# Ledger of designs, part 46: designed miniproteins, single chains, continued (2)

Each design is a single chain, and the fold is of that chain. pLDDT is the mean over its residues in the fold that is shown.

## One batch from the design tools (miniprotein)

Design m5683
Fold by ESMFold2-Fast:
Structure m5683 (fold): chain A 68 residues (1-68)
Amino acid sequence: GGAEAAAALIRLANEGAKEIVVESSKAGTLVVDGENAAQVAGAALRLIGEEPERVVIRAGDREEVFER
């Protein structure tokens, strides 16, 4: 769900991902600057608060899917 997707977003940013694409079933598509801590925190809080049923996170060649 949203909490697991938020954790993955934070992890990818901490691993040096510069552009993270978040596709949320509730928020639509968000492009997050992984070097911008405020953007990462804001997107993570939205994923937790909105509790989307499905989230796809892409960074470089990596894709992770989270479903509730």
Scores: mean pLDDT 85

Design m5684
Fold by ESMFold2-Fast:
Structure m5684 (fold): chain A 62 residues (1-62)
Amino acid sequence: AMEEAERLLEKADELLKQGKYDEAIEFYNRAGELAKDDREFQIRVVGGILLAVAKKIDEELA
């Protein structure tokens, strides 16, 4: 369970780096669903989603 959640989080981080914000958010959400009771992991997931949203807004303002 945790290894799969970490894999999805890593995939989301890669998508975020590539500018694929909507796909990154989808993978962050999936990672979070696998580790709902892990507070530290949930913070990492939420942080990734917030960064993806912020970068998407920056791109839309360009």
Scores: mean pLDDT 83

Design m5685
Fold by ESMFold2-Fast:
Structure m5685 (fold): chain A 57 residues (1-57)
Amino acid sequence: SEEIKELLERLFNGEFKSKEEALEEASKLDLTPEQLEALRNAPNMGELFSILAELAK
């Protein structure tokens, strides 16, 4: 979705200093509880980015 793509661009541009900041923005998106849990369980920012990129398809 466009909202997920926008979040990906912001992550790529280094707008977030931590995974927790990125998760706060992701929680504002219309994601399922399962999708949000997957993002929360990502071990680092790179994996978080990868999961979001998959959801953006």
Scores: mean pLDDT 80

Design m5686
Fold by ESMFold2-Fast:
Structure m5686 (fold): chain A 75 residues (1-75)
Amino acid sequence: ADELVAKADELERKARQLFEEGMQGNKDALTEAAKLYEEAARLYDQAAQRDPSNRFEYEVRAALAYMEAALAKKA
């Protein structure tokens, strides 16, 4: 589970950088940010399945990542 969370955190960091680039007018960067946020969300979902003790925390993190992906798609 820790490895999945670490990977998801890395993808979120990359997505955030791309989202910032998208704010400068690069629409392709927003599209890529959305994809990386969705991948991060899936990894948090997998972490929730593997670690029932932290399930709620990981499900919340997944939901937030899905929300960020939706925002990037609508920007």
Scores: mean pLDDT 83

Design m5687
Fold by ESMFold2-Fast:
Structure m5687 (fold): chain A 58 residues (1-58)
Amino acid sequence: MEELKKELLRAIGRILAAIGDIFEAELRGDEEARREAEEELERARKELKEVEKKLEEL
């Protein structure tokens, strides 16, 4: 249970960080950094989905 809570918080943190990176890249006009941040967001989103699936088993 405690490990799953930490996984959830980490997954949420990664999503928030990726969103922040996207906004910063947009503000700078850095298209390459934006694309990389969007890929990071997709990976974080998949990780969150796996954690959510584990939570449904509780």
Scores: mean pLDDT 80

Design m5689
Fold by ESMFold2-Fast:
Structure m5689 (fold): chain A 55 residues (1-55)
Amino acid sequence: SKRREEALKRLREKAEELNLPEKALEGILEEASKQVLTDEELEILERVIEDLAEE
């Protein structure tokens, strides 16, 4: 769906901006693709990306 594609693109762009390792990004995107990706789920995944990038 267009909404899912847009959400996954935003997560990928955010991870790239934060210089997240490709392996971690792949895992997050795979998990996200299995979810409905409500606004709440997107906020959680964005926070996970931020946390992983800080370590």
Scores: mean pLDDT 74

Design m5690
Fold by ESMFold2-Fast:
Structure m5690 (fold): chain A 99 residues (1-99)
Amino acid sequence: MTNIQMSGGGTVPAGGSITLSASSSGGPIYELRWFQAPAGSPPGGPGMKYLGSQKSSDSGISNLTISNLEANKSYKYYIQAISEDGSYWGDGIEIKAIA
């Protein structure tokens, strides 16, 4: 079973940047996919936007730098791991952009 851990959320100034990290364990990973969702949305919920992916059976860690966030808006980011036995969602991480 694939397990995904995420870190690096918090508060960021609008127009600033923040880096999120995800790590994977528990089996060979073929692809790690990053998604953005409305704040408070569950993994795989409505409003998910695909941001990009990293392909590697040995990736272990994937980082995403986020910039140009809109002021007074909250975002939730997810990782989906693609493995031999299916796809698995990691825990979400929230970012709040401030003015």
Scores: mean pLDDT 74

Design m5691
Fold by ESMFold2-Fast:
Structure m5691 (fold): chain A 104 residues (1-104)
Amino acid sequence: GPRVEVSDLKAPDSVKQGETITVTARVRGEGPGEIRVRVYVSKDGKSTLIGEAVLPPGEHEVTFTFTATLPPGDYTISVVAELLVDGEVVAGSRPATKKVTVTP
């Protein structure tokens, strides 16, 4: 059946406020449709979408680059992928997560 997986999530352990963060992950989608990849930053139970990509079926290495405009503190980066057929989600991955500290 349709399947999608996120693996090999890489992000820095820490980043200085105002500097660039690069997040990479491996995404594999098996089945019909397109892969939608979303990157979230979470703190204190609140999640913000910071990156999105739409990919054809298959295996991909995805890279998201963004500026760390967040206040100093501990955050969780999450990467999730979904398989979409005609705009409907037919499969979803487990989130891949990593803690990142923003320093002054």
Scores: mean pLDDT 87

Design m5692
Fold by ESMFold2-Fast:
Structure m5692 (fold): chain A 80 residues (1-80)
Amino acid sequence: SPFPELEKKDPLVRKVIELLLAGKEEEALQLVKDYWEAVKGTPAEKKLPEVLEAILEVAEKLGAEELIKFTKEKLEELRK
């Protein structure tokens, strides 16, 4: 993996990296959207900023524009 430190943050980060490297940007975006909906309002929400920050770093490095936009918007929502 090109981002071994980031993929250690959550298994979701590793899957996002795999999808982006395969050129499956829409699938990567949908996976992150599904994750947001699944964890929002649960105890797992506490890890959401850390996971989304790791996804944002990967998305910025790989130029995944829609994923960058979505992740930034969701991080701002978490900051209130």
Scores: mean pLDDT 83

Design m5693
Fold by ESMFold2-Fast:
Structure m5693 (fold): chain A 77 residues (1-77)
Amino acid sequence: MRDSIQQLIDLFRRNRDMPTNERMRIVVDEGERLGIPRYAAISMFGGMISGFPDDVVMDMGMDIVRNGVDHVFPIVD
């Protein structure tokens, strides 16, 4: 799973010059191919477009995948 999430992060970084909606579509679609739930991919995308570091996005993605979206706010666990 970490490797799949890292691939998603790399895909986002590679396509940073694309329009936001198109970039999100590509990231979410690739996430589904890698077995990442749509909400996890969307939340990771939101973090990345907001300027979160890759490590924070990785941790957020892993948390959503394991615990569900309700556990993913950058404020407190």
Scores: mean pLDDT 72

Design m5694
Fold by ESMFold2-Fast:
Structure m5694 (fold): chain A 65 residues (1-65)
Amino acid sequence: VTKEVAFSLLAMAAGIDAGLGVKVEVKGNRAVVTLEPGEPARIAAAKRRIREEARRFGFELEIVD
């Protein structure tokens, strides 16, 4: 499994677990994750998880909410 695929799956899982619509786009070492509006605490938790995963895989991350 490539880092791109692994990160995309983990980012999608983080959003889905928070009950949020998620769009993930990965190109090279850059990732853009779009989260739909939702409960502030859930959005914060999803963003924290996604940032942790991006750091682990070495991706440059942009989160759109």
Scores: mean pLDDT 81

Design m5695
Fold by ESMFold2-Fast:
Order: structure tokens, then C-alpha cells, then sequence
Structure m5695 (fold): chain A 58 residues (1-58)
């Protein structure tokens, strides 16, 4: 139901494991799946994390 949330959680798990490359991939997926009002919060969180990692998000 909340794919954006699932991708956000996976991205956070990879960050905790020190796998930044995988984390970035999953945060981008969370952002892509956050096209609805219900998932906008998770996409916003993913975008903030990507920005803090130095990844350019528009």
C-alpha cells in the first residue's frame, strides 16, 4: 500500500549498514513512489535525506 514508506525504510537500513549507494537507490525509489498526497510525507523525508547525502534533488 505505502511503497514510498517501504523504500524509505529500506534506504535507512542500507545507511545503517554503511551501504550509501544502495541507500541512495532506495531513497530515490521512495521519492518516485511518493506521487500521491498519502505518500508525500515519505517522499519529502527521502528528499531531505538525499540532500543531506549531497545528492541533488530538484
Amino acid sequence: VEKAKDYLLKGMQYLNEGNVEKAIEYFKKALEESNSPESAYYGFMAALILHSLGVKVV
Scores: mean pLDDT 77

Design m5696
Fold by ESMFold2-Fast:
Structure m5696 (fold): chain A 69 residues (1-69)
Amino acid sequence: MVSKEELVEALKSRDKNKDGTVSAEDALKALIEAGLSEGIALSAVMRSLKKDGTVDVDEAARIAVELSK
């Protein structure tokens, strides 16, 4: 299983402005690149999605780990 720390690092690599949030598209790509299936990555992004279309790095990683168990 992918660790939460690995997912946080993948998401942070796409957080270019260092604000702790990533666009839904970039979060999806980061999670897939980290080794998650498209279905799990999409579910994690959708469950952590904020009103502005972004996801919090830590929240997205937490949900992705829960879904990948």
Scores: mean pLDDT 79

Design m5697
Fold by ESMFold2-Fast:
Structure m5697 (fold): chain A 70 residues (1-70)
Amino acid sequence: SSLQELADRILALLARLPPGATLSAAEIARELGVSRRTATRVLQLLEKEGLVARAPDGRYRLSPAGLAYL
């Protein structure tokens, strides 16, 4: 599905970040060429599944489970 393809692209993008680096939903949306709303919906699903972690500032990083999933 298009949502699963976007989920895989988000995980791959976050996996390429330097250790400790995070991206906002807006930055992820811009990088992947999707709307912020679409990126936020997929990020919330990935957070619920434990594959990404949301920092207190609202920015996202790959979880250890997300790295193992890739």
Scores: mean pLDDT 86

Design m5698
Fold by ESMFold2-Fast:
Structure m5698 (fold): chain A 90 residues (1-90)
Amino acid sequence: TPVEYAKRVAEATRAGDLDAVRKAMRESGLDDEGIQATVEAARAALAGDYQKALEHARKVIEAMRKAGKPDVGRAVAIALSTLAREAAKK
């Protein structure tokens, strides 16, 4: 489900495991540009850079819409931007 995908990406991001983020997005059918946008959003989220995470999350939403999975894209974008806000508070 979209929620399970978002949880998987968020857990991998919290662990700093960007290869696991790449694997999850590749399994979703995302192209290399969309996978890279997700990795950059995850890096920004880990750094607490909310604005940068949001910019890359928009690209993830667009890439997932092209892949025919707009609900997955929205769920992942929400998870990563939420993580960025949490990281910024610490």
Scores: mean pLDDT 81

Design m5699
Fold by ESMFold2-Fast:
Structure m5699 (fold): chain A 73 residues (1-73)
Amino acid sequence: SEALRLLMEAGAYVVAGAVYLTLGDYEKALEYYKKAVELAKKAIELAENPFIRESAENVLKGAEEGIEEIEKK
């Protein structure tokens, strides 16, 4: 499923964003979180079942929270 593939990629970018955030590399963290937001939104749009949609919504929320945390710095 294309939606599942996008969801997996978005999840990987959230993990990368979180790693860079913990390292204090806010520029890299922001870059990866923004990529996660883009992919998660596409996964939501293409979601074929409620599990993929809910998972993609959770990934989107995590990425957006990461961006907000960086913007408060």
Scores: mean pLDDT 88

Design m5700
Fold by ESMFold2-Fast:
Structure m5700 (fold): chain A 66 residues (1-66)
Amino acid sequence: MKYLVTLSGSVEEQIGIVLRLLGYPGAKVTPVGENVYEVELSGSEEEKEEIINWLKSEPNAEVKEI
């Protein structure tokens, strides 16, 4: 599954979100614009749901499926 993630807030908050995403072995993160990342998730369905639910709960992250 691929998602477009737009980050807001401070540089430290944005870095924290990206580093957490990169911590997942099944997550591929590609910068595609200013504060905009393409996130491709692989692995278990449960792990993908946990990651997406976390991103949707982040006030400084907007998530759109692509």
Scores: mean pLDDT 81

Design m5701
Fold by ESMFold2-Fast:
Structure m5701 (fold): chain A 57 residues (1-57)
Amino acid sequence: GELDEMAEKLRDITGVSVEQARRALELARQGKTPEEIARETGVSVEFARAAVLLAQQ
């Protein structure tokens, strides 16, 4: 619905906290998928995918 779409856009516009970013990187280091990381931390799938790439370096 329109409300869900606005909520998703607002979440994408609001910055990810250092705490959420750190947790996303920890889950990425554990081998979680971007979808699992996004679900558990509330970050976008795009951010979670970036965290997985960083964790592999």
Scores: mean pLDDT 71

Design m5702
Fold by ESMFold2-Fast:
Structure m5702 (fold): chain A 74 residues (1-74)
Amino acid sequence: MLTREQLLEQIRELRADPATRELGEQLLRLLEEEELPLEVVAAVAELLARGLPLEEAVRRAREVVEENRRRAAA
C-alpha cells in the first residue's frame, strides 16, 4: 500500500522539475489543504499523469476508491 511518506516524496520529485512543478503543487494542495484520503490523491496523481483534467481526475479517483472499499467490506 502506498504510504503518505512515499506520496510526499513523489510530490517533491514532481515539484523539483519545472515541467511538472504545477502538477506536484496541485497534488500537495489536495493532500494538505483539501485533506483528501491518501488513496484518492494517489489515484489523482496517476490520472493526471495520463493527461486527465484535475476535476475529472478527482471525480474518477473518488469513484474508484469507493468501489474498492465496497468490495473490501463485502
Scores: mean pLDDT 76

Design m5703
Fold by ESMFold2-Fast:
Structure m5703 (fold): chain A 96 residues (1-96)
Amino acid sequence: SSLVAEARAALAEIKADPSKSKEGLARLVELLDRATDPEVLLELARILGEAAGLSPDAAAASAALLHVVARAEELEDEELRERVIEALLEGVKEGK
């Protein structure tokens, strides 16, 4: 997926330079909002979690995490909603 490739590039930029985390997290949120495929949503949630875990900007990280939770709450599929939250939490664990 082009969205996943762009998200991985944004995460790589944050890993190389954590000062870019605020801009990178905003880009990742934009990519998440464009995702409709369940597998893409799960991978983007994981990447967003990792980026948030790496971020020195607590406000930007918190805003990104809350955005993923809000996106998950809009999903009618309860199982997919739970999987998105699980992917987000695994990502945060990987980022720390």
Scores: mean pLDDT 87

Design m5704
Fold by ESMFold2-Fast:
Structure m5704 (fold): chain A 66 residues (1-66)
Amino acid sequence: SEKVDKAIEMLNEQPQDELTKRMAINILLDAGFSKETAEEIVDKVKKEDGTVKKEELIKAIKETLG
């Protein structure tokens, strides 16, 4: 839960609505998740162009890691 809360806080501090896959993974790593977990969650929500909607990532974090 502490890692989930930190990840959501960091995502809400990002000014852009869409993140690159690399940015999304780095935020999850900085929140304390493993690389494997970060990549799994980001891969579930990434678009075909490799971008990730911030709100979709937050939802996936809450549903999968919450």
Scores: mean pLDDT 81

Design m5705
Fold by ESMFold2-Fast:
Structure m5705 (fold): chain A 68 residues (1-68)
Amino acid sequence: SLEEKIKELFELGDKAVEKAKSPEERQRIVSLTIAGILLAVGYELEGRPEEALKALDETINEIKKLAE
C-alpha cells in the first residue's frame, strides 16, 4: 500500500541520515525523501495510484544507494 511504502521510505531515510558524513549529505537525503513523497501524493490526488507507488519505489531505490 501507499502507507506501507511511505513507512519503508522513512525507515530507510533514517538509516541513510545516520550514515551521512556531512550536513550537506543529510540535507540531500531529506530533500530527496520529501520530493518523492510529494510526487507520490500528487499522483494519488490525480487518481494515479500505480504511478504514486512507482515514484515511491524509485525514491526508495535512490535512498538505498545512499545508505550503502
Scores: mean pLDDT 82

Design m5706
Fold by ESMFold2-Fast:
Structure m5706 (fold): chain A 76 residues (1-76)
Amino acid sequence: ETPEQFEADVLIALAEIYLVLGKKAYEKGDFDSAIESYRKAIELYEQALALDPSNQTARDLLEEARKNLEEVEKKK
């Protein structure tokens, strides 16, 4: 594993935490917190993909985060 792949893995793990926080905030009706968490997840997944563009997991989860953000923004 290269240093870039390791850094990408760390960014993906952190982004997954924000994705979960966004989902929990959304379930509680806290749309502002959900939007903030999903935006952070998106930024982190984009950074991970810049380091490892072939990472299918990061790509799939980035699309999930973007879709979740759109849903929350429509309800706000």
Scores: mean pLDDT 84

Design m5707
Fold by ESMFold2-Fast:
Structure m5707 (fold): chain A 102 residues (1-102)
Amino acid sequence: SEAEELLRRAEELLDEAERLLAQAQRLLAQAQATGDRSLAQEAIRLAQEARRLAEEALRLAMEALKLAEDKELILRAIGLALRAIGLIIDADRLIAQAQALL
């Protein structure tokens, strides 16, 4: 269904966003340990990209929710939307922490 395709795309975007945010977190930890501002800048760039992907995934999950006629699809859409919101919050926090090192 159209809802299933939107949810599949949202999940792919969230998986990539989580991967980028994990990389950004490792770079931030290294920047904090070493004082290397270039690592803090790279962490910001990766976290900003993760945030963009999570925002797109949230949009797709919300569109899927409007189209979902099945309880399982509704629950999946809600789950992906909550994952996206969590990633946006985590990315914003990481960006703020990395900016404090600059």
Scores: mean pLDDT 92

Design m5708
Fold by ESMFold2-Fast:
Structure m5708 (fold): chain A 60 residues (1-60)
Amino acid sequence: SEEARRLADEAARLAQEAVKTKGFDEAMKILEQRFGERFRALGPEAAAEVSRRVLEAMSK
């Protein structure tokens, strides 16, 4: 969905910057705090896709 794509873009960008400046654990906490509710609202399939994209961005 477009909402899932927008969330993935926002979360991936934030995650990539946060992991570079604060590290993986802190980046995950920031993501949960900022996007956790929106993430759960997507449903499991869309949430899994967003998670995959975010983790890929952080692995760089």
Scores: mean pLDDT 78

Design m5709
Fold by ESMFold2-Fast:
Structure m5709 (fold): chain A 84 residues (1-84)
Amino acid sequence: AEEEAKRALEAGERGDPADVEPLIALLGHPSAEVRAAAARALGRMALRGYERAIEPLRQALGDPSPEVRAAARAALSLLELGRE
């Protein structure tokens, strides 16, 4: 779980468009730590202009884990601050 979360965060840092779909798939992972890491990584991808990441982040706001919801909310908040 921690190794998958680490890889998800590293994918977000790389900004490779090929990583967007694998990160979206990780939002369905059984571990809340992995889902939270995927949400943070998708937030970074969305900030880089990968709009495909935005809709899955909105869906993550409804995740049963408060940690995943917090990660998605933080990512979307950063996007809103950059939209002016």
Scores: mean pLDDT 79

Design m5710
Fold by ESMFold2-Fast:
Structure m5710 (fold): chain A 95 residues (1-95)
Amino acid sequence: MPSIEDIAKRVVEGAKLLGREVTVELKGNDVIIGNVPDAEAAAKVLEKAFRSAGLDVVSAKGDKKNKTVTVTFATKEQAEEFYNALLKAGAKEAK
């Protein structure tokens, strides 16, 4: 089963294979992933991946106009874990 670290790595590596670099921002329980061209589809894939991993995710929402995916975690600690995992995998900090 994928862990938070496995999901983060797949997000960053998948973007890199398509010639993209993702950005990440942490806001309380929200992790905001930027530079995602198909943000709505990416949000659905992420929500399913987190549910399959048994992780406390409230929602994942894509903003097609801003090319961002916002993942809302049940706890700040899980949001922080995913944020740090994305940075370690090669995402750029947005702030």
Scores: mean pLDDT 80

Design m5712
Fold by ESMFold2-Fast:
Structure m5712 (fold): chain A 88 residues (1-88)
Amino acid sequence: MTKEEIEELKEQERKLAEQIYGKDKEKQIEKLIEELKSEDHGTRGLAARMLGALGKDEKAEEALKEVAENDPSENVRELAREALKWME
């Protein structure tokens, strides 16, 4: 993917996070970190992508590193790794 395509995807995920969790970025991050603990792997994967799109945040980076290393789903671990790359 190009840098431009990645930035467009990040913008789409940021808009989705605002629609679901409200306009406060700090509250979005807190709720998404909670969603990383969901029983549903799809919910955890979506939360990882949204956190990556919201950009660099210390608490989100720590939570995503834990998911990337320890999540039972390989797909969710991969999404967390991609989210960490998006935060760079």
Scores: mean pLDDT 82

Design m5713
Fold by ESMFold2-Fast:
Structure m5713 (fold): chain A 99 residues (1-99)
Amino acid sequence: EIEEALRSIEAARQVIEAHAGQSLRVTIGASEEGVVFVSAEADPAAPARALPPGAAESIVRTVVERPGATTELEGVAPESALALVEAAERAVREREERL
């Protein structure tokens, strides 16, 4: 459901903000209905790495095009994790507008 997806996005954003300066593990996927979800967890053992420009949008697009698929990213820098959350939120809102 879209409301559940938006709640997952908000929860992930809060985790990222609470762990500023720490590496993050981000899981992003789409339900069988094509609704994007995202989760984030602190991953202090992994070195933080920034995603290349456009990677967040590309990852979200790939997940949206494959319902039931999930992608897990380890060692994500907070700024890149936030970009993934923002791209996911955009995909959920675009899905809502097309319903």
Scores: mean pLDDT 77

Design m5714
Fold by ESMFold2-Fast:
Structure m5714 (fold): chain A 86 residues (1-86)
Amino acid sequence: MPLRNPGSGEETTDPERFLAALRALLDGIIKLTGAPPVEIPEDVLEALRTLLAKLQEILARETDPKLKAALSTLIAEVQREIERLS
Protein backbone atom coordinates (compact mmCIF):
# COMPACT_ATOMS: atom_id res chain seq x y z
CA MET A 1 0.00 0.00 0.00
CA PRO A 2 1.60 3.28 -1.09
CA LEU A 3 2.18 5.83 1.69
CA ARG A 4 2.38 9.57 1.03
CA ASN A 5 3.31 11.61 4.04
CA PRO A 6 5.47 14.76 3.99
CA GLY A 7 8.69 13.23 5.29
CA SER A 8 10.84 15.42 3.11
CA GLY A 9 13.68 17.89 3.59
CA GLU A 10 13.54 18.32 7.39
CA GLU A 11 14.76 14.99 8.79
CA THR A 12 11.05 14.32 9.55
CA THR A 13 11.37 15.61 13.13
CA ASP A 14 7.96 16.72 14.40
CA PRO A 15 8.27 19.49 17.05
CA GLU A 16 5.50 17.88 19.14
CA ARG A 17 7.23 14.47 19.06
CA PHE A 18 10.53 16.14 19.94
CA LEU A 19 8.81 17.91 22.86
CA ALA A 20 7.28 14.61 24.06
CA ALA A 21 10.73 12.94 23.95
CA LEU A 22 12.26 15.90 25.80
CA ARG A 23 9.57 15.68 28.49
CA ALA A 24 10.44 12.02 29.07
CA LEU A 25 14.18 12.76 29.14
CA LEU A 26 13.73 15.78 31.42
CA ASP A 27 11.64 13.69 33.84
CA GLY A 28 14.47 11.16 33.96
CA ILE A 29 17.08 13.90 34.46
CA ILE A 30 15.03 15.52 37.24
CA LYS A 31 14.71 12.17 39.04
CA LEU A 32 18.42 11.49 38.56
CA THR A 33 19.59 14.94 39.74
CA GLY A 34 16.91 15.55 42.40
CA ALA A 35 15.85 18.82 40.75
CA PRO A 36 12.28 20.05 41.38
CA PRO A 37 9.64 19.33 38.72
CA VAL A 38 8.91 21.99 36.11
CA GLU A 39 5.52 23.18 34.86
CA ILE A 40 5.52 22.76 31.08
CA PRO A 41 3.22 24.99 28.96
CA GLU A 42 0.89 23.45 26.36
CA ASP A 43 2.21 25.67 23.55
CA VAL A 44 5.07 23.83 21.80
CA LEU A 45 7.37 26.84 21.34
CA GLU A 46 6.76 28.11 24.91
CA ALA A 47 7.25 24.58 26.26
CA LEU A 48 10.56 24.25 24.37
CA ARG A 49 11.76 27.60 25.78
CA THR A 50 10.74 26.51 29.29
CA LEU A 51 12.55 23.17 28.90
CA LEU A 52 15.63 24.95 27.50
CA ALA A 53 15.77 27.24 30.55
CA LYS A 54 15.37 24.26 32.91
CA LEU A 55 18.06 22.23 31.12
CA GLN A 56 20.45 25.20 31.30
CA GLU A 57 19.71 25.57 35.04
CA ILE A 58 20.41 21.86 35.65
CA LEU A 59 23.60 22.06 33.55
CA ALA A 60 24.86 25.07 35.57
CA ARG A 61 24.41 23.09 38.83
CA GLU A 62 25.70 19.73 37.52
CA THR A 63 29.21 18.57 38.50
CA ASP A 64 29.30 15.21 36.64
CA PRO A 65 31.16 15.78 33.32
CA LYS A 66 29.29 12.91 31.62
CA LEU A 67 25.91 14.39 32.55
CA LYS A 68 27.15 17.85 31.50
CA ALA A 69 27.98 16.45 28.04
CA ALA A 70 24.52 14.82 27.74
CA LEU A 71 22.78 18.01 28.92
CA SER A 72 24.81 20.13 26.47
CA THR A 73 23.67 17.86 23.62
CA LEU A 74 20.02 18.17 24.69
CA ILE A 75 20.34 21.96 25.04
CA ALA A 76 21.79 22.19 21.50
CA GLU A 77 18.89 20.10 20.10
CA VAL A 78 16.28 22.25 21.90
CA GLN A 79 17.95 25.48 20.71
CA ARG A 80 17.97 24.18 17.12
CA GLU A 81 14.25 23.34 17.30
CA ILE A 82 13.38 26.75 18.82
CA GLU A 83 15.32 28.52 16.04
CA ARG A 84 13.54 26.37 13.44
CA LEU A 85 10.11 27.31 14.87
CA SER A 86 10.95 30.99 15.47
Scores: mean pLDDT 69

Design m5715
Fold by ESMFold2-Fast:
Structure m5715 (fold): chain A 82 residues (1-82)
Amino acid sequence: LTPEQRREIVVSLGRMNAVAALLSGDEEEVAEAIRRFAELLLREGASPRDVAAALRAMAEVAEERGLLRAAEVARELAEELE
């Protein structure tokens, strides 16, 4: 996989994880799921840049679904990694 292809896969996984997390009970649970996802990707050796891109994609999905706090958490984590 090229670095670009790997980044696209990580971003897609982020979007899918955001959609799955939207099924959880409340906005704080979704925010925690986003944090755990970021920690997992970093632990598995994903680059901070790729994880930041995935988090930004997750923030977009959260905003589209009206989960503004979860979107804010995802954006803050992405900024910390870039």
Scores: mean pLDDT 74

Design m5716
Fold by ESMFold2-Fast:
Structure m5716 (fold): chain A 65 residues (1-65)
Amino acid sequence: DEELVKKTIELIKKASEALLQGDLEKAREYVEEARKLLEKVSESNPKKPLLEENIEAVEKAIEEK
């Protein structure tokens, strides 16, 4: 579970970096992979809701560009 959380955080960071560089396609790919990993994270993990909010924020930023 912690491994999935760590991987999800890494993908969110990569998505944010791609977004800042204007690479919307890579940003979408990274955020999509992050969401798939988040679905596998235990619902009882207190980090899951925070990661979900971060993914949603990046998705929203991509849509507004």
Scores: mean pLDDT 80

Design m5717
Fold by ESMFold2-Fast:
Structure m5717 (fold): chain A 60 residues (1-60)
Amino acid sequence: SEEEKKEIEEIKKYIEEVKKKKEEFLNDPSLSDEEKKAYEETAELLIKLGEESIEYIKKQ
């Protein structure tokens, strides 16, 4: 459906935003290694959830 296409597109945009923010945080010299690791782990989890959400929508 058109709503499903829109949802998938919005999730894809969200995943790309998370990837960009992850890159910015990992390259920020003001952040500690611990902070960078925590953000990287969180970003990877959010990307995975987004990808799983797309797969779920496609199965509907």
Scores: mean pLDDT 84

Design m5718
Fold by ESMFold2-Fast:
Structure m5718 (fold): chain A 77 residues (1-77)
Amino acid sequence: DAEMKAFLAAVRAASAPAASSEDELEAARVALEATLEAAKTASEEVREKVKETLLASADAEEDPEIAALAREAAEKL
């Protein structure tokens, strides 16, 4: 689950109160794009799991911009 780990790690980092900044939101976006690229070469089952995880993370995410990115990424899978 390298794709899910990369995305979740970036989202967690961006959501940290002491470190929340535009740079960290962009880091989350970059990790999310990397996750999408990796997921495209993965099996359909892995892509479905990544999509489910992105939607669940978006629903739990307090930052609406990161949540929107996760939902858009899920739609692209």
Scores: mean pLDDT 66

Design m5719
Fold by ESMFold2-Fast:
Structure m5719 (fold): chain A 99 residues (1-99)
Amino acid sequence: MIEAAVGPPDAAAVERLREIIRELEEVNKEVAEYLRKALEALEAGDFVKAIEYFGKAIKLALEDEKAYEYVLEFARVVNESNAAAGLGIAVEISILKEE
């Protein structure tokens, strides 16, 4: 069961993530670009690059409250569909929020 959860996100999750990115492009194109790169890395199974790009997106989104809300929603969808990638993203968020 656990081994199946470490693959790339399923098609439905990818469609949800793409919709989040499209909405975010209207708010903040730079943050949306990093989330797109994170999604491409996730689809390729490159979790290290996915976490790195997500970290860059969240740092940029700290200056834009609306973009930050989309970044958090992206992280939730990833965590639901790919527990391994979601764990890495959760660690990045925790480090960023640590005083």
Scores: mean pLDDT 70

